# Designs tried in a protein design run: designed miniproteins, single chains. Part 14

Each design is a single chain, and the fold is of that chain. pLDDT is the mean over its residues in the fold that is shown.

## One batch from the design tools (miniprotein)

Design m463
Fold by ESMFold2-Fast:
Structure m463 (fold): chain A 116 residues (1-116)
Amino acid sequence: MKIRLGVAIVADSQEDLDEAVKKVRELAEKYGAKILRERRISPTAAGLVLEVDSEEKARELAQGLMKLANEFEKKGKDIDIRVTRLPENASDEEIDAELQRLADGLVAERKRRKAK
């Protein structure tokens, strides 16, 4: 059974977002994940769909993505990554809607953090 993960990335600049997307692609390749979809949601937000062949690989990939977000913060880059499990039979439209919801949620959370 194949497992699909939706990944949303939000950054403060297009340059930081492009670096983050590149690192997510490298991490996906490292874990043997297939990139089914990549979407630029805004100049500072992107969504990806990653497919793996096992629950263990899905868990390892999700943990790797969270570590990557922490590494960016350690470098002083304000980059947030959020991961969700997608339904196996989700349509492209449902996937796009989920990626948009994740990105919008990250944007809202970032604004609240800056507002205190």
Scores: mean pLDDT 83

Design m464
Fold by ESMFold2-Fast:
Structure m464 (fold): chain A 94 residues (1-94)
Amino acid sequence: KKFVEELKKALEAGDVEKVKEILDNSGPPIPWTVILPSLIELLVSKGRLTPEQALKILRELADYYASKPRSGKVLAKTLKELQEYLAKKYNLPL
């Protein structure tokens, strides 16, 4: 779907507001708890995002979704787990 390419570009640009817009408007059938962490990890692996930039994006998204209803809290937890994983893998502060 076209929005996945838009999401990828927003992530590479560090445009967290655009990422939020895409996620909030995408609807329930999309497994963002799987797709979003996998995409961020892939972009870091390919050098399209630095680990530091990925951590910044994950912090902002996790904080935002932690304030949302049940589904957003699940996404926030998943993003925080990825943040901790990447911080340990690349020896970066949380």
Scores: mean pLDDT 76

Design m465
Fold by ESMFold2-Fast:
Structure m465 (fold): chain A 94 residues (1-94)
Amino acid sequence: SEEDRRAVAEKLRAAFDRAYNDAESYFSKLRNEAKTQEEKEKYEQKLAVLQQLRTQAEALIDAIRNAESDEEFEAAFRQLLELVRETGLKLAEL
């Protein structure tokens, strides 16, 4: 139902915000504690990747919230999960 889809979107937003804030805080601390310019730039790149993730995730969560069918909901939810997975891999490679 539309009510169920909105409830899931709200829970996903809250969970994403918590995970994002934790990751941002962690990499920000590592950037500030970095002893070399190369290490500082590495963590600044990770923070930039997180910021891009936030923008894209917010758009997908809005698509989940505004889904008018189960098919639209499933498509947006799948894209959100794939985005988080791919971003995690990208962060690990940096």
Scores: mean pLDDT 88

Design m466
Fold by ESMFold2-Fast:
Structure m466 (fold): chain A 99 residues (1-99)
Amino acid sequence: MEEERAIEEAAETAARLARKAAEAAGLPEEEQRRLAEEAARLARESFPEVLERLREELGDELEEKKLLERAAALAATGAVLRVIGDIIQREIEKRLAEK
């Protein structure tokens, strides 16, 4: 798998999972779209750093395809967790406002 393809797959996976999380949280369609776009952006931005760390840790493996696949999965996971954290934070803030 080429690096560009791995980045694209990470972004797509992050967007899909973030949208499902937002939908499960009962957020409006506009918010679901916004959070999906944010997750895709975060996955793309974090990919190079994640890949570099994996190369440092697994440099003896020498299998580029496997490193790219792991980097894509980790970048997507990190982006989704960050978006879920934002959803939780907003819910807490609403409760504190007692509305």
Scores: mean pLDDT 79

Design m467
Fold by ESMFold2-Fast:
Structure m467 (fold): chain A 81 residues (1-81)
Amino acid sequence: MLSAEEAIRLAEEYIDRAIRALREGNYEEALEQAKRAHRYAMEALRRAEGEQVPRAIGLVIKAIGEAYHAALKLGKVYDGS
């Protein structure tokens, strides 16, 4: 079982991987990493307390944004799944 802090760390790691893949033009990899980031950010938000709540919300927004960007580059729509 992941703690909120571990889920936050994993979401940040997968966001970083998605950004690197986007910079390298690897849009399929970027979308998959961003989807993983979104799942971990949602897990973080579900478990977050106090000061972790705004951090988790920020990660959800960022992960969705990176997924939309990667999907757009592939001619796809990201629907949050």
Scores: mean pLDDT 85

Design m468
Fold by ESMFold2-Fast:
Structure m468 (fold): chain A 93 residues (1-93)
Amino acid sequence: LSEEQKQEAIAAAIELIVAVARVDMQHGNYKAAAEGVKRAVEWLKKYKDELSEEQFKRVADAIADVAREIAQSPDPEARKLANEVLKEVEKLK
């Protein structure tokens, strides 16, 4: 794979994790959704230097958007984890 193809594949993989977390959130699976965005931010942290600034911003914004929704959920464990994810995303900016 070219470097551009690798970068886009990484960004797409993280976005897929976020999309699955959003579906979990919509179905009331708040803990699964929170674990999903945690995995997404861990991948973003690991591959940050391999992503373009535009790809990083796009993926970070997607993670933060879903994490903010989970932070308003009725599950206290999911809210705690979502807030930890939001703090981690801010540290990576």
Scores: mean pLDDT 87

Design m469
Fold by ESMFold2-Fast:
Structure m469 (fold): chain A 110 residues (1-110)
Amino acid sequence: SPLEEKRKLLEGVQRISDLLTEAAKKLKEGTEEGKKEALKKLEEARKQVEELKPYLPEDVYKKLIELIEKAIEKVKEGDLKGAIRLVIEAEATVTVVEMRLHVEIRELEQ
């Protein structure tokens, strides 16, 4: 059903949000261990976005992939501040999708 599809998409989007939040937290530690853990979280977030490609608006999908890939490159370059900014922008993008899904789910329940 459309309601069940939107609920599943919301679960996927929430997983991406959690991975990005964890990545930002690890980057803020400023350690080599934190960088390695952040890279794993960002690569998993990228994979989750790829899995959701058929269910996301094309502009949102492209923006999330670009932001996550740029964040990964910034971590590899040692630009942690740049990486954190890109992760925050990706989190903001995901939050807009989550808010839209909550509204759409609520409307389908009425």
Scores: mean pLDDT 88

Design m470
Fold by ESMFold2-Fast:
Structure m470 (fold): chain A 74 residues (1-74)
Amino acid sequence: MELLPAGVALTPEQVAAATPEQLKASRDDALTRGVANLLKAYGREDEAAAVPGLSPEEKRRLMTEILEEGLARQ
């Protein structure tokens, strides 16, 4: 089975075995990856490369902006 590194969504068993610090790190990395993948899906690949350098608050804001743009295209 493939071992998930920090930043990938943990399985329920891994969550039960993980420390609170490992869970927080995993959630931040998952947010970073999610925002980067969302940017790539919208053709904004250069911005996706910059995502790891953003604060968690900036990552959340950027995710919201991209989702709002997606909704506006409905």
Scores: mean pLDDT 68

Design m471
Fold by ESMFold2-Fast:
Structure m471 (fold): chain A 75 residues (1-75)
Amino acid sequence: SSMDRFNELVERILTLAEQARQAYAAGQLDEAIRLLDEILELLDEALKVAPPEYVSDVKTAKEQVEATLEQLRAQ
């Protein structure tokens, strides 16, 4: 179901977000950027299958990841 797909995507996004935080803390900037780009792709997929009540949250998360990527690429 679309709800099962949404839940799977959210769990994967959360796992990658933790990996991105760890990469950044370790000074692995290129790896952190790579993981955040993968998160953006998964957020776009999540937006396609998101229940109506979560659409706003997914959009906000996407905007936050895009802003973080812009800041990291500027360093």
Scores: mean pLDDT 90

Design m472
Fold by ESMFold2-Fast:
Structure m472 (fold): chain A 65 residues (1-65)
Amino acid sequence: MSLEMGQIYIQLDKDASGKVSKGDLLSALRAAGFDVRQEQVDSVADSNGYVDDRGFGELVRMLSA
C-alpha cells in the first residue's frame, strides 16, 4: 500500500520538483482505491495547493494509522 502511494507520487512529480498538486494527488490516490478525503490532502498541502515530500509523508501516516 505505502509503496504504491509512493509510486503514484513519483509519477505525478514528473519534473522531480518535490511538489505535486493536491487535486492531482487526491484524484490519483482515489483512482488507485485509497479512501482519501479532500480534507486530509488539504491539511498536508502548502498555501499554494502543493503537497511536498514532507506533506506526502504525513498523508501516508494519516492513512496508515
Scores: mean pLDDT 76

Design m473
Fold by ESMFold2-Fast:
Structure m473 (fold): chain A 80 residues (1-80)
Amino acid sequence: SMFEEILKLFEEIRSLLPEYVQESLDEGIKEIEKLWKENPELAAEEAKRMAETLIEISEKGSEVYKLAKKALEKVKELLK
């Protein structure tokens, strides 16, 4: 599903980040997964916010930046 593809992109981003940042991202991913079962629209909005934040804090042109942009595009498709 599109949602599973988005989660996979966040997991790929996680693998590229330092361990101290990975913990915070893991908690965010778990919250989005939980929300998806209870309120898919809110989960998609939280995923969008996470992708936008990752774009904002990453270096332009980095692998994290590219993956975060790809995640944002998939979230926008999910919200259609």
Scores: mean pLDDT 84

Design m474
Fold by ESMFold2-Fast:
Structure m474 (fold): chain A 65 residues (1-65)
Amino acid sequence: SPAVKEQRRQLVLQSASRTVQFMNNWVKANVDSSLSPAQKAQLQAQADAHHQQSVDLERQHQQLL
């Protein structure tokens, strides 16, 4: 149905947004040598959370297929 197609489109866009956030935080955690170990751990945890949200959104999208 048109409603299901729109819901799938929104889930894909949300998943893509979370993937970009994951990549940005992962790069900062792994390449910024000025950060303390605690700051790097926090950024890595935030990156992991964004990645998990992207996986969950993709799972929701697949359930609508």
Scores: mean pLDDT 76

Design m475
Fold by ESMFold2-Fast:
Structure m475 (fold): chain A 67 residues (1-67)
Amino acid sequence: MTPQITDEATANAIKAADRLADQGKYEEAVDMLDFMAKLAAQSGRDDNAAQLQAKRDQIQQKLQQAQ
């Protein structure tokens, strides 16, 4: 069965990404969110994928400014 991303998993991923960003680990946060967004999209969880992508784009913008 294709892995299904839940609302709980999506919320936890966003919180984990915020924690990584707070520590300056922007690249790790972006990579994690990109991976989770791909899983959500493949599972037909388009709303969860969009939410993860929005957070990923926000953190990626900070990464681009930090490097």
Scores: mean pLDDT 79

Design m476
Fold by ESMFold2-Fast:
Structure m476 (fold): chain A 71 residues (1-71)
Amino acid sequence: PVVRLASVTAPASVTVPAGGEATAVVRFSDGSETTVVIPAPREVGTYTVTVPVTDGAGRTTDVTVTVTATA
């Protein structure tokens, strides 16, 4: 069997109220999708969050998202 590197498509940035959370859909090259919850800190600011996501074949990929927490 040929092993193929997974490609992943996820939003590069999300804007959320401070102390809230955003829901993002991550799509993989094998056609599987997963939904991740991205929490925003209570303090207003811009943060880089790395979320581990697992595709339908059990492969784990780190996805980096920029989170902007607003007042």
Scores: mean pLDDT 70

Design m477
Fold by ESMFold2-Fast:
Structure m477 (fold): chain A 62 residues (1-62)
Amino acid sequence: SSAGQQAIAKAEKALAEATTETQLRAVLHELRELIEKYSDDPALVARLEALRAEAERRLAEF
């Protein structure tokens, strides 16, 4: 959906702009909520899961 694609774009931007552990945890929380909200869209879920994995990888470096 258009709304789902906009949500992904915002999440990608938030992840790209995150520089602190607190910001990464906030992005991770939002990504988990978006995955639940768009659970019926497997393509959107796959993209959100990839962003979640990247956020978790970066968080593990702290």
Scores: mean pLDDT 85

Design m478
Fold by ESMFold2-Fast:
Structure m478 (fold): chain A 97 residues (1-97)
Amino acid sequence: SPLDRLRALLDALNARVSAGDVEGAVRTLEELIGLLREIYERSTNPQVRKQAKDAIREAERLIELLRTSTDRFLIQLEAMALGGEIVVLIRMLEREE
């Protein structure tokens, strides 16, 4: 399900960021963006669509930061912000079941 995939990708992202695995984190974020775009395109709920779009923006920002910065604090802060957006989206999707 999209929910199980979101949870798995969020867990993988957190593990890779914590390990300092920049290449793995970028790959996980690209997979996450693909899933978020699928959720956006298939959802008729405007709140879900907005949350998915906001999460895509935060994921794209984190990829840029991972590619351009060695600041581990900023990377962790942006990863936490994205994690919060994904948790909100998961809760929205759970309410539609």
Scores: mean pLDDT 88

Design m479
Fold by ESMFold2-Fast:
Structure m479 (fold): chain A 106 residues (1-106)
Amino acid sequence: MTIEEYLEKVLDKIRDYVLERLRGKLTPEQRARVEAALDELKEKLINFVKENNLTKEQVDRLVQGFATLVSEAIDRLLRGEMTLDEAIAELKEGFDKLINEIKKEQ
């Protein structure tokens, strides 16, 4: 399995986990926005890994950090501590911070 194939499988599992936890809790339009945001972040993550020739250890840390960000944002959204717009914005901001941490190691 290539690193790209590994990433696609892991990120698809994260996507499925998110959509299952939010099942019945969002309008169809809100669900489409969540799917679009996750698909955008997946593409950015795969491209970053490919363009920077990251090690498996760096990839595993990036995936773990992303999974944590997603889980925390969903938990706060489901508790009513964040709006959907705030959750999406926080995911994008947290993702940029994860990318920058890996860049500092190169």
Scores: mean pLDDT 83

Design m480
Fold by ESMFold2-Fast:
Structure m480 (fold): chain A 100 residues (1-100)
Amino acid sequence: MTEITDEEIKRMIEEVRLRSEILRLVLEERFEEAEELLIEREHAPREVVREELELLKEQLKKVVELEHVIRNVEDLKKLQEELKKRQEAGEFTIVDIKVE
């Protein structure tokens, strides 16, 4: 029942992009730049911004841990696919005269 204008939708999209950029800065450990952006955008007290950044840091730590686990699994999968392709196209044709 709330009517949203096209301009407001565009503003919301830009807001999401800005928040994504802040998250990227936190991921890159550029905490001071992220703090300055949040202060300028929200005109919020430093204490409030600091609390938000602390929450983002904790969330980031969990995401990084998950990413490391996923990366290790993907590396194993990639190695297995590479071995499969080599058996299919290359290794079977030259070495396989005596290897079964």
Scores: mean pLDDT 63

Design m481
Fold by ESMFold2-Fast:
Structure m481 (fold): chain A 90 residues (1-90)
Amino acid sequence: MERNKRIAELLKEPLPDRPLSDEEIARKKAEIMLTQVPKAIEEARRRKNEEEIELLERVAELYRKLAAGEMSLEELLAGLKALAAEYEAR
């Protein structure tokens, strides 16, 4: 129910009379993710899990670039895969 309320709050923004592109939807999802990341970083900081903090900050940076239009969805997915591989190798 809480997730649906937050989606409804985003739907209060005037939607263009055209259907949203996959990239526009991805950017809106990135904006939502960026609202959740600070809380996840605070929880990781409370646990003193430095590796999780570093990972969350790097994930947040990828989402910020996508939300700002500085990165494509394909570049985000490639970055997330590279990040996952890096942390699995540690």
Scores: mean pLDDT 71

Design m482
Fold by ESMFold2-Fast:
Structure m482 (fold): chain A 61 residues (1-61)
Amino acid sequence: MLEEEIEKEISSLKTLQQLVSAYAAASLLAIAYEDTDPELSEKYKRFAEKVKEKIDELEKE
């Protein structure tokens, strides 16, 4: 379920600017929630990783 939601959200990001902004925000939130909400931190980490993969794909092709 979480993986499907992440993929769907990433698919809605159409521009490199949107992807970079999403990656920055998710990465910051993942760090911010590490001590207070580890489950939410993990969700943001996974989202950031998927967004980063998408950015890397677009930069190469």
Scores: mean pLDDT 75

Design m483
Fold by ESMFold2-Fast:
Structure m483 (fold): chain A 91 residues (1-91)
Amino acid sequence: GPDSLLAQLQKLLDESQKLYDQMVELAKKKGSSAVDEIEKIVLEIEILLGLARIIVGVAKVIGILTPEMLAILDEMEALYKEAVKLLESLK
């Protein structure tokens, strides 16, 4: 139901936030020498965002989409944008 999908979206956001925190720490410690490691983390965040988009899409099709689900997706899209900006700043 909606609560189950919301819980899955929250887990994807929490995992994405941990990955972002990891790449911020790598950038501070290693600067541009961390680019390859950070690129891999950005790809992982992109995959998690893709999964969140699928969950939201399914919820919309079956008529159980909530504003809370959209809020989590928006937060994940913003986080991915910041992750890409951090990566580009190191190139």
Scores: mean pLDDT 91

Design m484
Fold by ESMFold2-Fast:
Structure m484 (fold): chain A 61 residues (1-61)
Amino acid sequence: SEADELLARAVELLREMEANKDNEEKVEQLERELLGTLFRLHELTGRPLSELAAEAKARAA
C-alpha cells in the first residue's frame, strides 16, 4: 500500500541521516524530506505524527 511504501521511505531516510550525521546540510535536507513523508503518512492513515515517527525509528534501529 502507499502507506507501507511511505513508512519504508521514512525508515530509509532515518538510516541515511545516521550515515550522513557529520554532514549538517545533508541531514537538514533529509530531515525536511522525512517530515514531509511522515506528514503524508499522517494524512493517509489518521495516525499521530509522534506514533509514526516512533514506529519508523524503531524499524530503522
Scores: mean pLDDT 87

Design m485
Fold by ESMFold2-Fast:
Structure m485 (fold): chain A 80 residues (1-80)
Amino acid sequence: MTAERIEARAREVLRAAAEGAPEAEVEERAREVAREAAEAAEREEGIKLSEEEREAAEERAVALARQALANPEETAAALA
């Protein structure tokens, strides 16, 4: 169970952002989800991600979390 679990966790992070959770908490949770997604991809697809690729994934997740924090109504609508 990888894609479904990762999607569920990503949705939890976005919901927390829409509900006004602290920015630092949302950013850290986003990084955790990105790390889990990278690990799942390596295990299931047999691919080897570089450290730069893993860091890029974390930064993309943080950027999305910041966008959700800035647009809570739109984020809540997308999760409905």
Scores: mean pLDDT 77

Design m486
Fold by ESMFold2-Fast:
Structure m486 (fold): chain A 90 residues (1-90)
Amino acid sequence: SAAAAMQEIRTIAQQTLTRAQALLAQAQRSDRDQAWALLRQFQQIVQDTAAKIFAIGQQAGIVDDARAMLEQMFAPLVPAYLALGQQVRA
């Protein structure tokens, strides 16, 4: 059902948000090479999670809800991600 799919999407999004926040926090405390590796790992888990959530949304016919959840998940990560991107690029 759409309700079951949305609950699965919320669970995946929350688990990914927790992992992503931990990776960004670790990157901030790491040297440049470790920070680069952690940022790449962050990018990979975000991309993998987006693909999974989008697939669930397509199968359940709730693609717009899936997109909104991805936007809500990613929004709190943006400032830390951009700040670290500037630090590792210098």
Scores: mean pLDDT 85

Design m487
Fold by ESMFold2-Fast:
Formats: structure tokens, C-alpha cells, sequence
Structure m487 (fold): chain A 93 residues (1-93)
């Protein structure tokens, strides 16, 4: 069901965010935040193109961690990828 799929994707995003937050904070301190955002964005796009929704959700969670750590440039990319992930999940329902 779509509801079960969305719940599973949400769980993947939340776990990836939680696990990635320390790395996000460190990357910001080292001035490497943009490199990490670009890496996570590329990974999410590749997983979406392959139809791997869980892989895309994990990369999205990593982007959300960058946003939560204070790197605001990650907000727009995370929002766009979340909308794409949701649309793809609905398409498969």
C-alpha cells in the first residue's frame, strides 16, 4: 500500500538523518559542507533514476542532516528531492 511505502521511506529518512548529523556538523566546521551536499544530491538523483526509493530516501536523510546542522543551502535540495521521492512513490502505488 502507498501508506506502508511512505511510512517505510519516512523511517529510512529519519534514521539516515540521525546517523549523519555528527558528520554533517563536522563537515560544516571544516568548510566541506557544500562538497557533502553535492555528493548526497548526486547519490539521491542516481537512486531515483534507478527506481531505488530506499537508497534515495537514505541520501535525502543525509541532506536533511546537513540542513538540521545549520547548512541552509541544503534546505531547497532536500525539499525538491522529498517532492520527487513522494511523486515516485505515488506513481508506483
Amino acid sequence: SLTELLQRLGDVIREAEKESLPKAKEAIKQGKAQELVDEYTKRAEEHLAQGDLEGAARALGELVAMSKAGYKDADIKADELERRLFAEAVRRA
Scores: mean pLDDT 87

Design m488
Fold by ESMFold2-Fast:
Structure m488 (fold): chain A 101 residues (1-101)
Amino acid sequence: TFREAAEEAFEAAREAARKTVKGGKTGSKGSGGALAALGGGVGALLGARSGDPRLAARGGEAAAEGGRQAKKSSGTEEGKKAGEEAAEAGRRAAEAARREE
């Protein structure tokens, strides 16, 4: 479940980045949040694959914060939804990683 949660956080962050870039009327602040979520998702995935729950938890937290920023800054409903999903997936990944500690 821990590795699966990290994988979901990474995938949700990639979708948020994709929706932000292609969303048309999305501001640059929305793009920054989506990129932060992607960086966090990478960290979560790397931590999970290397057996480092601390790195995975930090990555999940960063993905959650980035997803929240993407949701608030997105100019499209699809971008807002993708940001919300990235925030939720990041939060779940961080929680799963903390249980492994």
Scores: mean pLDDT 74

Design m489
Fold by ESMFold2-Fast:
Structure m489 (fold): chain A 84 residues (1-84)
Amino acid sequence: MKSLSGEAISPEELKGATAVIVANTDEEGTFTLLNEKGEALSGGTVKNAATAKPGDLVEGTVQTGGLPKGSKAKIKVKEINTNG
């Protein structure tokens, strides 16, 4: 993922961002938050990834990017991919 100069991402940017989700199991997946330009803002893990659909709000746990590691983020799903 591309780094955005280490600046913290605001909650307003996070509300405007959309997520690509990769479902790794029925219960777990990963997310990548993208801004409107398709640039990566943050990434992490989500629960119940396989049951989400585009337009849903999901709660993720941040692992990488401009948000503090371990924080919870509410993100709007753009698309869901499976790892198979």
Scores: mean pLDDT 70

Design m490
Fold by ESMFold2-Fast:
Structure m490 (fold): chain A 74 residues (1-74)
Amino acid sequence: MMSPAEKIALRHYLEFAAVVSSLSPEEAAARIEELAAETRREIRRVQPDMPEEEVEKLVALFRAALEAMLAATR
């Protein structure tokens, strides 16, 4: 069973996957930063009691996954 935070990260991951092939490298890098920031904001709203350390770990893993996807599409 996925946590609400993990579901938010998965949704944004799939959103990036749908558009990454149509983005320039610069647009893709900017989109990763936007999605990382939005994922953090949504997690903080949906799970306000989640420890900051746990939120940052999930956001870091999410960002790494998007960067890996971008590298694979180059």
Scores: mean pLDDT 82

Design m491
Fold by ESMFold2-Fast:
Structure m491 (fold): chain A 98 residues (1-98)
Amino acid sequence: MQKEIEQLEEEIRKLIQQIEEKYGQDVGDTLRAVINHLLRIGDRQGLSDEEKVEILRQIVRVLQKLLDGEELSDEEIARLSPLARAFYESARHAVESS
């Protein structure tokens, strides 16, 4: 589980870097700040490593769609955990405002 978390964090870092290159530094900074804030909330709520992995996988999916300039489907949004959904809403707003 720890190895999966580290791998997902590295994938997220690379995706944010690519989004930053496409949409600008302010978007990248916002995405990093939101992810760090949500992970701190998850830690305070006592999320398991399995729950963290699932949330990080959902964040990777959101970032991939943003990088491609695509929106998540209503079905994909409905399947997001509360923390991943909060990330999606913040990330979408940041990109639309850039």
Scores: mean pLDDT 82

Design m492
Fold by ESMFold2-Fast:
Structure m492 (fold): chain A 84 residues (1-84)
Amino acid sequence: GEEEKNIELVEKGLELYQKQQGEDSPLLQEAVEKAREAIRKAVREGNEEGIKLLKEAAKLMEKSTSPDAAAAVFELAMQVVRLL
């Protein structure tokens, strides 16, 4: 559905952000994995605030695949981590 599509868009943004940093940093890898888990958990549990942040991040990726969009997606995904 729409939520699965939003998850895929945000995961794409997280991948782009990680590649743009040019480093296989264990800390960045851990942060990205926590963000992916938090996003899926928010959708699974019906967390309204988390789903809203996910939708906002997905819209950024639909509009642009720029470095700035990928960075904004990472920041929004980290907000979902802090929310949960």
Scores: mean pLDDT 82

Design m493
Fold by ESMFold2-Fast:
Structure m493 (fold): chain A 96 residues (1-96)
Amino acid sequence: MDEGVKRAIEAAKEAGKPEMAELLETQAEARRLAVSDRERALEIVEEKAREAEREGKPELAEEILRTGRAAIDAALIEAGDEEVEKRMREEAEKLE
């Protein structure tokens, strides 16, 4: 469950770091969609970056794009690693 992510976002807001909270929220949303709908995950990251740019925060927009894309890539790598680990376990069972 995403309870740890929710707590991190809330802690960032309480620490007076709303931009960090926005980054964490965008990353969590992108990761959730990355495996099932990579294009939608990327679209959300790009839309959040455009909103930051419109608010006069180009540095935040760049950080949203950078960390959001990294979160998508990490989620896809993690999904691939799980598939490799599962395949290795299945092959080990066949070598009895």
Scores: mean pLDDT 75

Design m494
Fold by ESMFold2-Fast:
Structure m494 (fold): chain A 62 residues (1-62)
Amino acid sequence: KPIEIYEKYQKEVDEINAEAEANPGDLERAREIKERMDRLTRQLPVEERKAIIEGVKIKEEL
């Protein structure tokens, strides 16, 4: 379901942000975090991105 894809995406984003805040001076960690965020936001296939958007709509309707 799109909502499940959205929830997994949001959870991963939250984990990445928490890791960045925990390791603010680590350049290797910063590079890894940037790659993971780029993969989730820019390199995501069109179908996955549409599923995330649909999941957001479902969540807002609830």
Scores: mean pLDDT 67

Design m495
Fold by ESMFold2-Fast:
Structure m495 (fold): chain A 92 residues (1-92)
Amino acid sequence: MKADKALEQAIKNQDLEAILKNGAGPFYSVVYNMSPDPEKTAELLGKAFALLDKEKGVPKDEAIRSVKAFLSTAGIPEPLHEAFLKGYESLF
């Protein structure tokens, strides 16, 4: 709960450091195994990653390819891939 709340607050405040700390590290393990709503949490993480990549000036095509490769490598289930990409693409 505390990690999800911190991530939501970081996204709302566009705090890139807090997003990186709370979203990038534990998202595939902690979020998908511990979250009561994995799809909602995946969408929020997608938005957080989009904010990070947008701030870094990563081209949209490269960003999307990197995200898809990461999700596949991390063993995230396909429905959560869709939710994550939906959130990610919504901010690009």
Scores: mean pLDDT 65

Design m496
Fold by ESMFold2-Fast:
Structure m496 (fold): chain A 95 residues (1-95)
Amino acid sequence: MDVETFKKILENVIKLMEEAESDLDLEIAYTLFAMVVALAINELRRQGKEDVAEELRKLSDEAFQKIRNAKTKEEAAKIMKEYGDKMVKLLEEAS
């Protein structure tokens, strides 16, 4: 997966979180964020970039812990943006 595709998917997932109108919508946005990050980690592992995959995994663990503690969808979306930007930067530097 190229960095631009990853970034585009993250932007769409963050918008889904911001636009969420129900607990189900929040769960869907959270699940999609988790899936996109997991796919990126798996792709890095397939490319033999184990160190980068481990750094991305650590960023994801921090992000998910903070998202679980978020009190609003706006707070959750902000955390997704912050960690999404860090993840994109990590992937760009790994090229």
Scores: mean pLDDT 85

